# Designed miniproteins, single chains: the designs that were tried, part 68

Each design is a single chain, and the fold is of that chain. pLDDT is the mean over its residues in the fold that is shown.

## One batch from the design tools (miniprotein)

Design m2487
Fold by ESMFold2-Fast:
Order: sequence, then structure tokens, then C-alpha cells
Structure m2487 (fold): chain A 87 residues (1-87)
Amino acid sequence: SLLERLAQAAGVSVGTVRRAQKLLDEYGIDAIPIMIKEGAPVRLITAAAVLLAYRETGEILPPIEAIERVKGLDEEQKKELKERYLK
């Protein structure tokens, strides 16, 4: 399924992708900035980035590429999130 492919690309469970989907459905483009501000787990934030990148581009991208491609994040937020993911 699409959800399973997104979970594989993000390196998370399908349950984590469903949590990311609920947040994106509730907050839209602001979901990832809100998650960063509230200290959400980096794997949940990157799952949201992978899902949002898919919604915007139609492409299933790995986490770092998804973070670079998504709308609504400034360059500083992208840099911080990539550094948190690679740690």
C-alpha cells in the first residue's frame, strides 16, 4: 500500500505515518513547524516531511531529500531538522 511505502521510505512504522497524516490534516503546511516547536520525536517529524513531500510532488523521497523539498520550512529549520535526523 502507499502508506507502507511511505513508512519504509521514512524508516518508521505505518502507525507513525498515520500520526503524521493526522497532524498534516489538522495543521496543513504549519504541521512540521509546530512539531519542531513542541519537541516532537525527529522520526515523527521526518515521517511528516516524507508524507508532505509526497503530497506536494507525487514522489516518495527519503527523509533528507523530503526535508529539502517540502514547502513551509525556512532554510534554518531544514538545516536543524537534517542535523537532528543524522544524529
Scores: mean pLDDT 87

Design m2488
Fold by ESMFold2-Fast:
Structure m2488 (fold): chain A 62 residues (1-62)
Amino acid sequence: MDLNEAIAAYRAGDLETAKEHLRRAYEKAGLPVPEDELAELERLDRVVANGRAVSAEERARA
């Protein structure tokens, strides 16, 4: 279902699709969307997308 699709998209690095499937799954079930979890997914996506640059900057700070 949408939740499995969200997990698959997240693991593939497609956070936009993952978040959309998550929202749809919760909406269909009539449940509140876990915004804190979505925020963490977005943060992880940014870290992954900037992985090399972020790593280089972190090393420069050290």
Scores: mean pLDDT 64

Design m2489
Fold by ESMFold2-Fast:
Structure m2489 (fold): chain A 72 residues (1-72)
Amino acid sequence: EPEKVYVKDEWIGKKADDVITEIVKEQNLEVEEIINNYGFIQANLKDGSKYVFPAHPTTVMTKGDYFDLIKA
């Protein structure tokens, strides 16, 4: 099952597309592709893992929001 990666206090008020970039950078993960559409944002990592947020990429992050981490 996907692991929940909760939004940090410092990321509250930022857009989902900015926050996913911060998450992969902080974890020192290499991004293969970022997919943006109206229903989700997804970062595909070179190890086969994925971060997914099930809303528009410009959605502003609030307390309790999370990204799903799907491991390879």
Scores: mean pLDDT 77

Design m2490
Fold by ESMFold2-Fast:
Formats: C-alpha cells, sequence, structure tokens
Structure m2490 (fold): chain A 61 residues (1-61)
C-alpha cells in the first residue's frame, strides 16, 4: 500500500539523517508525504531512497 511504502521511505530518511545527510533526508520525508496520496510516487520515492542510502553508505567506507 501507499502508506506502507511511505513509511519505509521515512525509515530510510531517518537513517540518512543519522549519517549526516539532513537535507537529502528532508527531501525524502516530503516525498513520503506526497506518496501517501499516490502509490506510484511512494514506490518511486522508495526506490530512489534505497539507491541513495546504498551510495552514501559505500562513500563512508
Amino acid sequence: SAEELAEKVREIAEELKKLGYDEVAENFLKAAELGLSDETIARAALAEAERVLKEKKEELK
């Protein structure tokens, strides 16, 4: 559901904040709110958030 996808985006945004990427995290939180009204937006936001989190974690190694 859109709500479940949006919640996953919020969880990734919180993880990005812990890594110091606060502005990127805020952008994903906004995308998650938009995703509550549109599952396509929620799915796209989740895919992007997962990709960005993976990239940022690799950069910190």
Scores: mean pLDDT 80

Design m2491
Fold by ESMFold2-Fast:
Structure m2491 (fold): chain A 83 residues (1-83)
Amino acid sequence: MTLEELIKKAKELLEKALELAREALKKATKKEDLLRAIALILRAIGLKIELELLEEKGPTKEELERLVREAERLVEEAEKLLK
């Protein structure tokens, strides 16, 4: 996978995580679920900012692969919160 492909994958995963987390926030009836959804939204926004900073400085493949893994974990956490 190229650096460009990793950046694209990270962006797509972070957008998916944000959409799922926002949906979880709308469905949340318990305070714990509400707070977990907010935390996921904030973490996804933080990773989007980190990705932009990495793009500015010139990212390494290792840095992008790590960010992709973090984004994949956020998607999984948001999907669990929706069930």
Scores: mean pLDDT 86

Design m2492
Fold by ESMFold2-Fast:
Structure m2492 (fold): chain A 87 residues (1-87)
Amino acid sequence: SELEELAKLLEKNKEKVIEQLKGQKEQLEELKKENEDNKELVELLEKGIELIEKAIKAIEEGDYEKAAELVKEASKLLEEIAKLLDE
């Protein structure tokens, strides 16, 4: 399954994935700061930051299945954020 494959990739590349997720979190925090007047976008950015933080914690705890679910949820939310930024 997609989630099982993602979980295996997260386990194999733990340190690299954590660094990439931290970088994505910082980018979302900057976007939130730049778009503080857009309440809908800020709310979505805050949800994205929370999902990334939970994913990092799940990876650090060795729960790669939970991390895969959280990464998938974050990816879907990031797609929604990207659509709003195009407006």
Scores: mean pLDDT 84

Design m2493
Fold by ESMFold2-Fast:
Structure m2493 (fold): chain A 62 residues (1-62)
Amino acid sequence: GADEAAELLSLMLGISREEARRIIDLAKAGKLEEAAALIKKAKPSLSDEQALAMARGLQALS
């Protein structure tokens, strides 16, 4: 579910569950560029393509 996805994303990116939930909610709303930007901010080592791919993956889990 969304809460489990938020917990996993929080652990993967080293961010709070609240921030992870915001990223998931943005992706579900189709705001992929905004979701990707937050992912990239949390994990700057990711490429723009990797961050966008993660955002699309989160949208698909909706």
Scores: mean pLDDT 83

Design m2494
Fold by ESMFold2-Fast:
Structure m2494 (fold): chain A 75 residues (1-75)
Amino acid sequence: MAEELRKFGDNILRSSPEIALLGISVLTSVLKSDESLSDDDLEAAIEVLSYIQQQTTDPAVQQLAQQAIDVAKEK
């Protein structure tokens, strides 16, 4: 999980803003709907989303990453 999430973060940062927004939206949907996620999975998701937020230059991607982090923390 953690290694796959790191690759996800790198792929998002290398993609267009539109693809980055789509990828983060999909991850946010998984975080909201998957009741079987472990604390380790949630922590790994928060770590990769924080990495995306810090490294991206797109304000919309930064905002969506923050929203996804908030969803993961509330779960």
Scores: mean pLDDT 76

Design m2495
Fold by ESMFold2-Fast:
Structure m2495 (fold): chain A 63 residues (1-63)
Amino acid sequence: DEAERRERVLRGLDLLLSGELPASTTVAEIARRVGLSPATFSREFRRLAGVSPRSVLEGARAR
């Protein structure tokens, strides 16, 4: 279901933007937490957000 997959990706985005993730957190760990494969999460995230989840994660660590 595309709607369920979209909701899972949005939960991953919320986790990325929360600022509460450990510094060691990887894109694969976020994908696992929302119940998606890393490949599916990265592809769908780029489609929705226009950037890679890795870029968002790195941006969240930068000040």
Scores: mean pLDDT 76

Design m2496
Fold by ESMFold2-Fast:
Structure m2496 (fold): chain A 66 residues (1-66)
Amino acid sequence: MEVEKLLEEAKRAIEEGDYEKARELAEKLAELGAVESLKELAALAAEKGDLELARYLIELIREAEK
């Protein structure tokens, strides 16, 4: 599934510290309305200590829910 592929790639990007790529993939997930996937990414970013990325993802969630 399209959403699952983007989510897996975004999780890998966060794990590798490639936050630019993670943001691009999260933006694509937001365009698809994949709110639950964005929530998973926000939780992962927070666990990794990247509060800027976590905040960005929360903003995308708000936009996707509209």
Scores: mean pLDDT 81

Design m2497
Fold by ESMFold2-Fast:
Structure m2497 (fold): chain A 55 residues (1-55)
Amino acid sequence: MLSEPQLLEVIRRMSEFHAQEDDPVALAEKGRELAAEARREDAANPGLAPYSVSA
């Protein structure tokens, strides 16, 4: 799971990017990149990341 600050940052950056770019392929690529970066940040900051429970 993404931490709340990482999720909010991804949403903010996507909104900013979307305001100037309407290409769905470019938007999908950017979203994928930002999501991967956010997950990397969560992995780098284990004390900040929310815990995950087993189903």
Scores: mean pLDDT 66

Design m2498
Fold by ESMFold2-Fast:
Structure m2498 (fold): chain A 69 residues (1-69)
Amino acid sequence: MSPEEIRAVFRRALAEALARAAAEGLSESEVMSRVLLAIAPHLDEAQRARLGQARNLAELEALFDSLFG
């Protein structure tokens, strides 16, 4: 999968998770878990381990940008 395609999946998953958080009152941790679950099939083991270290959404986005931005 290209970096552009992975970025598209991440943006879509984040937008969907944030929309659900606004509608259903999901926590930041629940938003993060939904985004990680959506992108996990498109990542290698090292990339999954790196993104799994994120403690909050800002850190997850920064780590994602370091890999694919």
Scores: mean pLDDT 83

Design m2499
Fold by ESMFold2-Fast:
Structure m2499 (fold): chain A 83 residues (1-83)
Amino acid sequence: EGPAPGRKYVPLEVLKAIEAIGGKENIKDYDITVVGPGDGLKEKTAKYLKSLGAKNVTVIDGEPPEGKLVEIDKKNKKLTIYL
């Protein structure tokens, strides 16, 4: 279910994360952590990222810090997405 069935349902946070790492082709090189409250959206996001070639995706149930959408550590190839 969703308020906009048939629309692009990739969260803005995910699109921002992909831009931050230089494009979808670089997803396979990053350890990705998806953080969000409740179930469903973060699992769908993790599956989407795996479909783009992500090898390691960790899903954490939790409240993201206010005002943060993405954290990137290019030195350690770590990417955190806050939903």
Scores: mean pLDDT 75

Design m2500
Fold by ESMFold2-Fast:
Structure m2500 (fold): chain A 80 residues (1-80)
Amino acid sequence: SIEDVIREGFARIAEVIKEIEEKAKTLPLEEQEKVLEKVAEIAAETAKKVNEAYKKGDVEEIRKVFDEAVEELKKVLEEA
């Protein structure tokens, strides 16, 4: 179902965010704040895009939004 796709997508995002948070703990406070702010921005944009795709019933767009968000979060993890 579309609800299962959304649940799985947010679970994937939460997993990457957990890894970023663990890595951020090793950084100076100013750098930690920048990393966490960037994560919050990505999460907010993802929720907005998922909601817009959900209104259209576009399951493929929802999948694409989550795939792009996970890739962007992985980049944050690598650059942290």
Scores: mean pLDDT 87

Design m2501
Fold by ESMFold2-Fast:
Structure m2501 (fold): chain A 78 residues (1-78)
Amino acid sequence: SEIAELEAKIQELLAKLQELMDKVREAGSATPEEKEELIKLVQEMTELTLKLMELKGYPQEQKDAFRAHSEKLIEMIK
C-alpha cells in the first residue's frame, strides 16, 4: 500500500539520519557538508511524513505544527 511504502521510506531515511548523527557525535562537530546532508534528510523525512499524515487523515493544524517544528529543527542545524 502507499502508506506501507511511505513508512518504509521514512524508516530508511531515519536510519541514514541516525548514522550521520552518530558520526557527528563521535567527531564532536558537524562539517558544513554534514550539516547540508542533515538538512536534506530532515526535509525529505518532513515531506514524506506530511504525506503520510494526509493519507491517515490528520487535521491541518497538526500538519502545520509538524512543518513548523521541522523548520525550527533545520534552523538549529544551520
Scores: mean pLDDT 87

Design m2502
Fold by ESMFold2-Fast:
Structure m2502 (fold): chain A 92 residues (1-92)
Amino acid sequence: SSVSSYSIRASGSLQSILDAITTGAQYATDQGSTQSIILHIGTSASPRTVIDAVRQAVDRGIITADLTVRLSTGTDGRIVNRDARRIVRRHR
C-alpha cells in the first residue's frame, strides 16, 4: 500500500505536537493518501505526550488511518507505533 511520510519539528508541548500531527495528516490527505501516515516528529517531548496528542487527534477526527509516529530525541528516532495503533484501533 502507499505510505505518506512527513517530517516536522515540534516543541515539547502537547499542543505543538497536535499541530504537527494535524499538519501531517492534512499533507497526507492532499497527497491522495488516507490509509497510512508516517509522521517523523523532531521533539524533546516524552512518548507519553506524543501519545496523548495522537489520542486527542483521533478523538477530534483528524486521523483515522494507520499511523506510525517516530520521535526524534536527538540524533535517533523512536517509533511509538504500538500505542498509537492501539489508539487508532479503538476509534475505528
Scores: mean pLDDT 62

Design m2503
Fold by ESMFold2-Fast:
Structure m2503 (fold): chain A 85 residues (1-85)
Amino acid sequence: MERQKGWDMRVTEERYRMLANTSSKEKGEEYRRKFEEWVREKGGDKYLELAREHLREVYERYKEEIDEALERMRESAKKIEEESK
C-alpha cells in the first residue's frame, strides 16, 4: 500500500505538471502516450494497468478538487492573456 501510494502521488503530480504546462490538446496526448510507453517499459502491461487504475481512482475520489484546480488554472491563464493585451 505505501509503495503504491507513493507511486500514485508521483503519477498525479506528473499529470498536473503536464496539464498545467500543455498549451494544446495534441501535446497533452503526446505526453500521455510517452508516459504510458515509459510505464510499460518499466513493468509491462500490468504496471500500465495499475497506473491507469490509480489515476482513475484518484480522479473519481478527488473529482471536485481536481476540477476546481483545473478551473483555477484556466482563470489564471485567461487573466494573464488579458493583462498581456
Scores: mean pLDDT 58

Design m2504
Fold by ESMFold2-Fast:
Structure m2504 (fold): chain A 54 residues (1-54)
Amino acid sequence: MDAQIRALVAQVQALKAQLARAREEGADEATLQAIEDEIQALLAEIQALEDSRL
């Protein structure tokens, strides 16, 4: 559980860094939206895993 949550948090942090670089490099809106959507999906998965402990 904790190892899986930590791995997902690390993925979110990596994607946020990728999003920041993509914005700085002038990536198109579709690319930015795809990264944001992936971040939201991972955050939802983290929340579901935390909620499953209750």
Scores: mean pLDDT 82

Design m2505
Fold by ESMFold2-Fast:
Structure m2505 (fold): chain A 61 residues (1-61)
Amino acid sequence: MKEELKKEADELTDKAIEALRQGNVAEAASYAVKALNLYHEAGDDEGIEKAVRRIAEAAGD
């Protein structure tokens, strides 16, 4: 269901941000890619935009 995909994508976005804060850039990138793919499958363009912004902010941009 699309709602389940969005929830899983949100959880992966949170994991990507946590990995960035710990300095695990490769792990963060892996979580981020997975999250963006799930948002795309759910048709959640707003979720993609928010996730990209949050990850960029966590990376120090």
Scores: mean pLDDT 82

Design m2506
Fold by ESMFold2-Fast:
Structure m2506 (fold): chain A 76 residues (1-76)
Amino acid sequence: MEELLRRAKEEAAALSEAERAEVVAEAEALRARIGAELEAARAAGDEERLQAIIAEIEARREELERLFALAVAAKA
C-alpha cells in the first residue's frame, strides 16, 4: 500500500486537474457499484453470490488498489 500510494502520488502529479477529477469520479463510481452489489447479495442472503463478488475483487485486487490509490492521491 505504501509503495502504491507513493507511485500514485507521482502519477497524480503528472495529471491535469481535469484528469485527476476524472480518476476520482471513476473510483467513486466503481466503489458505489461494488458496494451496491455486495449490499444486494447480503440483503438477499445469497452467500454464493457474495463469495463470487469477493473472489472477483480479490482477483482484481492489484488493479483496484492502484485505481483507489491514484484517486486518493488525486484528491489530495
Scores: mean pLDDT 79

Design m2507
Fold by ESMFold2-Fast:
Structure m2507 (fold): chain A 62 residues (1-62)
Amino acid sequence: IIEEAVEILEAAGLDATAAFVRDAAKAGINPIVILEEAARSAARAGHDETAERLRALAEELR
């Protein structure tokens, strides 16, 4: 899930957000929270499809 999210973000060119996801996962932050924050970041950058994919991954973990 987290690795899949990183791949999605890197494919979209959102390298800084991908690095955030990797670091937050290493810090033990709840993966749902990480994915929701990454989705908000992607949406703010105008990557709405990427944001929707990240939200779908977060819902799979609920």
Scores: mean pLDDT 81

Design m2508
Fold by ESMFold2-Fast:
Structure m2508 (fold): chain A 90 residues (1-90)
Amino acid sequence: DLVERAIEAVRAGDYEEAIRLFKELAEKNPTVEEAIELAKGVADVLDERGLPNFAAASYTALTLMAIGLELEGKSAKPVVEGVAGVVRRA
């Protein structure tokens, strides 16, 4: 499971592996469900590290983007790319 592996890489502080897995997931036409799961997992790690407001804001924004893309019949790839941006910012 690419999503689970990516979340665990972020939790372990292995950002090189996390970014690699994000790119792999983005290239495989990710579902909205996979993208939301990834966003939630990363937000949980941020909350655990004492950044609850950043966690809440990023998860909310990415979830709304995912819903909008689903309503338009589009890939959730931009949401996965957004999660990578959150990890780089953190």
Scores: mean pLDDT 85

Design m2509
Fold by ESMFold2-Fast:
Structure m2509 (fold): chain A 85 residues (1-85)
Amino acid sequence: KALMYEMFAQTALNQGKYEEAIKYAEEALKIDPDNARAWFILGEAYAKLGDLEKAKEYFEKALQIARDHNNEKLVERIEKALEEL
């Protein structure tokens, strides 16, 4: 389910496999479009690939969902990522 794809996306990111991370994050989002972590991973992967416009868009989406779910740790991580763009 979404959690497994989210974990696969994070592992791919950690290995520098950004296109693979995008594919797994997109699969997680097909199952649960409210998965803030998957949106965040998508933003991180696009930032690493140099697509800063998409990275910002996906980080903003992740931030909105993370705030709605009161996930303060994820909010802080996303805000820092947006600042680095």
Scores: mean pLDDT 88

Design m2510
Fold by ESMFold2-Fast:
Structure m2510 (fold): chain A 61 residues (1-61)
Amino acid sequence: STLQEAIDYVNRLAEENQLEPFERDGLIEEVRRLVALGYSREQVLAAVRGTVEELVATRAA
């Protein structure tokens, strides 16, 4: 399912980028919301990538 694939993707990116547990949990909540709103698999995965890139870029701010 799109939801499970997106959650697996979040967990992988969280591990690769050493995200804090609360950041990972926030991404999972975002994924659940986007899937519930009817966004496509491609849109959900793109949103996850964008949010992770933003978190990594601003984590020292």
Scores: mean pLDDT 83

Design m2511
Fold by ESMFold2-Fast:
Structure m2511 (fold): chain A 56 residues (1-56)
Amino acid sequence: SALEAWRRLAAAGVSSEARTAYVMHLAGLSLAEIAEILGVSPATVRRRLAEARAAL
C-alpha cells in the first residue's frame, strides 16, 4: 500500500520529494503528471523514483 511504502522509505532515510513521487506513482500518476505537480523535469522524477526503489 502507499502508506506501507511511505513508512518504509521514511525509515530508510529517503528524501521527502522521492517519497512523495513514489507514492504518487503507486497511486497511478504518470511521470509527466508527477513532474508537473512537483515542478520538476521528468528526468528528475525518474531519478527520485530510482532513489526510492534503491532504498526498498
Scores: mean pLDDT 83

Design m2512
Fold by ESMFold2-Fast:
Structure m2512 (fold): chain A 56 residues (1-56)
Amino acid sequence: LREAAREAIRTGIATGLAPTPYLNTEGPEEVRIERAAEVIVEAARVGRAAARELAA
């Protein structure tokens, strides 16, 4: 999941659509990507838990 998030972030940067966590993080590109990936992974975990509740 984290690697998929990193790839999605890199694709967004390449297409000019970088995610907000990346834009709000200063420092080297790797640090900014890692911060954004962390936020995306947590959002995905929360969304998956909510989807399970709705499916029950």
Scores: mean pLDDT 70

Design m2513
Fold by ESMFold2-Fast:
Structure m2513 (fold): chain A 76 residues (1-76)
Amino acid sequence: MKEKLVLLIHLMLRRLNPEKADEVTEQVAKIIEESGDDVEKLLANIRQLLSTVVTEKEAQRIVDSAALLIESVERL
């Protein structure tokens, strides 16, 4: 799951801000490791980070996509 979340966010950031995609993705991976099982904390911290490099609407769309991926994996 964590690897899929990092990949999803990296692919979305690469389209919106390719110059910062790698740097921000490394920070996202660290947030995922630090958040453990707290999905709400994870998504909130990712949204805050993404809002520094993309618009609030784009950050929300990325977080919504991440939430759907988590729900999809929990159903499998």
Scores: mean pLDDT 79

Design m2514
Fold by ESMFold2-Fast:
Order: structure tokens, then C-alpha cells, then sequence
Structure m2514 (fold): chain A 76 residues (1-76)
């Protein structure tokens, strides 16, 4: 189970990345379903890295936003 600190860092990273994914998907003119896919890619990436031992909120955020951007490019 994640430590309380790691859980808090993951929570902050996921919230920031999800907001960024929404904004990026809206700017790209994606459909609601495609927007949901971009958000899901961000969340899944942050969660997988946290499970792998990443506790730094900024690194989790950067990886999650990168995953969202890659998903958005696939969906264009």
C-alpha cells in the first residue's frame, strides 16, 4: 500500500494532470469520448509510476501530462 505522503503526492499529480488533459483536449477540439481517453491515459500513467515507486508529485505530473499529449496526438 502507498504511504500517506506517496498517496497525497499521487492525488495532487493526478488532479493537476487531469485538468491539463481536459484543457489540452478542449484546445485540440476532441470529442467527449476522446477527452475521457486522454484523461484516462494521464491517470493510468501516474498510478502505474506510483505503484513502481515514484513518489515525486512533479515527476508523476510530467509523465501523466506526456501520456495525455501522446494520446491526444493519436486521436487527432
Amino acid sequence: MLSEEARENLHRAVNRAAKAAVDLADEAGLTPDQKDAAIQAAVDTAVELARAGETDAERLYEAAVKAAKEKIEELK
Scores: mean pLDDT 82

Design m2515
Fold by ESMFold2-Fast:
Structure m2515 (fold): chain A 70 residues (1-70)
Amino acid sequence: SEAEAHLAAGKAALAAGDYETAVAHYQKAIAADPNNAEAWYNLAIAYGRLGKHTEANKYANKAMELGYQP
């Protein structure tokens, strides 16, 4: 699916240390499937790596609201 493809691409970018690219892919995954709790959680991780802790906390809370279990 489109959401799965972007989630996978985001994970690859995150592993490569390309946090801005990871954010872009996770945002596209969320646009395709806004209930994808894993995409919201991974977006939080990417923002945390960028030092944007307020955004990271916001998106982590959204993932938990959607039932994400770390």
Scores: mean pLDDT 88

Design m2516
Fold by ESMFold2-Fast:
Structure m2516 (fold): chain A 59 residues (1-59)
Amino acid sequence: SSELRKLILRLIGLELRIIGLEWELENLDLDEEKRKELEEEIERLRKEIEEIRKEIEKL
């Protein structure tokens, strides 16, 4: 269904964003404030992924 497709594409997009942020944390010389901001964004994105996975399971 189109709804399932949209949820899967959203999930993939969020997973790719996390990979990008984790790459930045590992490879860039970030100050402590920037590092904390990226870590907090990763946590927020992981929670959003869990919510989307639960919605997919309901379909």
Scores: mean pLDDT 88

Design m2517
Fold by ESMFold2-Fast:
Structure m2517 (fold): chain A 79 residues (1-79)
Amino acid sequence: MMEEEEKARELVRKAREHLQKAVDALRAGDYESAIRHAELAREYAEKALSLNASPEIKAEAEGLKRAAERLRELGRRGL
């Protein structure tokens, strides 16, 4: 189970990175980049949720997925 936990942690880290890039892009008015990074954050979070990881990691992944979906919608409305 260590392998899945570590993979989930790495996917959550990547989701956080892309979520931050989406926020930065929205602040800069780069709505296309914001949507792209939000979609990547959602995909990484969903992959983390598909693994057998701790409840803490799953809770973080759920939060990141929800935040990414919200940022993607904001980016689309900004176009």
Scores: mean pLDDT 86

Design m2519
Fold by ESMFold2-Fast:
Structure m2519 (fold): chain A 66 residues (1-66)
Amino acid sequence: TPEEKGRAAAEGLKNGQVDDTASEALRRAGEADPERATRIVGGIVNGDIPLDKAAEEIARLVAEAE
């Protein structure tokens, strides 16, 4: 589901272990809105976005791409 993909992507970016599910979620998010996806990824890496909010935002972009 988009929610599972968003969670995998956010957790993978936070701990530096991006698996296939996280990688695919990030690709889909970038297809939906590359600028928004880039800002979310940057926010996770820099610690500017709470993990739960980042997961939700990625899930929304994944759903838009599907």
Scores: mean pLDDT 78

Design m2520
Fold by ESMFold2-Fast:
Structure m2520 (fold): chain A 60 residues (1-60)
Amino acid sequence: HMHLFKDEVTPEQAGLAIQRALAVPDPEERKRILREELGLTDEDIAKLQAMVAGGKAAAA
């Protein structure tokens, strides 16, 4: 088990956080949510955005 605070989340938890982030129209707030909920870096967010753009897109 974790001995330190880590942003180790399950896929379902990550999915919920991503869904909530995508629901906000402000890209800045969206990134903030992803950073806080999942501990994602700007690089990680860029990768996620690239994946979403191919399969499904949130209108922005």
Scores: mean pLDDT 64

Design m2521
Fold by ESMFold2-Fast:
Structure m2521 (fold): chain A 110 residues (1-110)
Amino acid sequence: SEVLELFEKMVEAVLARDEAAYEEYYKQLASLLTPEQQQLLSYGRAVVRHMLAHPDALTPEEVEEILKLFGEALKKMLKSSPAEAEKIFDEFGARVEAILGRAAARRAAA
């Protein structure tokens, strides 16, 4: 799957902290997706940009968990009807917000 290959390249770019490579693969991937799938990708991009701008905000394990959840949500959307896309997006968003909330609480306590 070209979509999954581009997603893997985006993940590698994030882990390498290569924002330019990430943005290039993002544009390529977005061109292959439906509007509903692009909504997930856009939300994921906002999270990735936050992670790249604030390297100490999340642990490496939290970064890997978020990227894994993103990949799982994208794979589900590729196999799902448009009506299921909103539910997949909401479930992904809730799980990411929980990770970000725990990280913010940890930083506030430090």
Scores: mean pLDDT 82

Design m2522
Fold by ESMFold2-Fast:
Structure m2522 (fold): chain A 79 residues (1-79)
Amino acid sequence: MEKIADAVREVLLKHGVSEETAREAAELIQKEVEKDKSDNAIKGAAYRAAMLVARREGLSQEEALKIADEIYKEVKKLL
């Protein structure tokens, strides 16, 4: 259970995101993906989570987009 949240948290920690922010973003994606597993829903969830992280951690838009892409790819591997 929560394999999606674990995978998302690992991506965020790898990018130097704090444990608190990584956990919150991972839980957000897990909940959204459990409700809708469509490609567009997963991409949207990854983008929103990456933007939340960027705002809290002071990351650039370019870095946020790279994080969103990595989250999307890791989540898709688990579905």
Scores: mean pLDDT 81

Design m2523
Fold by ESMFold2-Fast:
Structure m2523 (fold): chain A 69 residues (1-69)
Amino acid sequence: SSALEEQARRHIRQAIEYLRAGDVSAALDHIGKALEVASPEAQELLRRAIKYLAQGDIEKAIDLLEEAL
């Protein structure tokens, strides 16, 4: 479980970095990978982040990803 949580956190950190760089497609790929191994609580935050990205609200998506860490 600890190793999967660390893997999820690595993907979330990569997603945040890509969003800050303006690469939404790369960020979404890493959010998808995080969803495969994240806790149910983190998965809820990640799904909400995806919805905000679809609306173009990058800052709100980053806030939710940081909360999932």
Scores: mean pLDDT 89

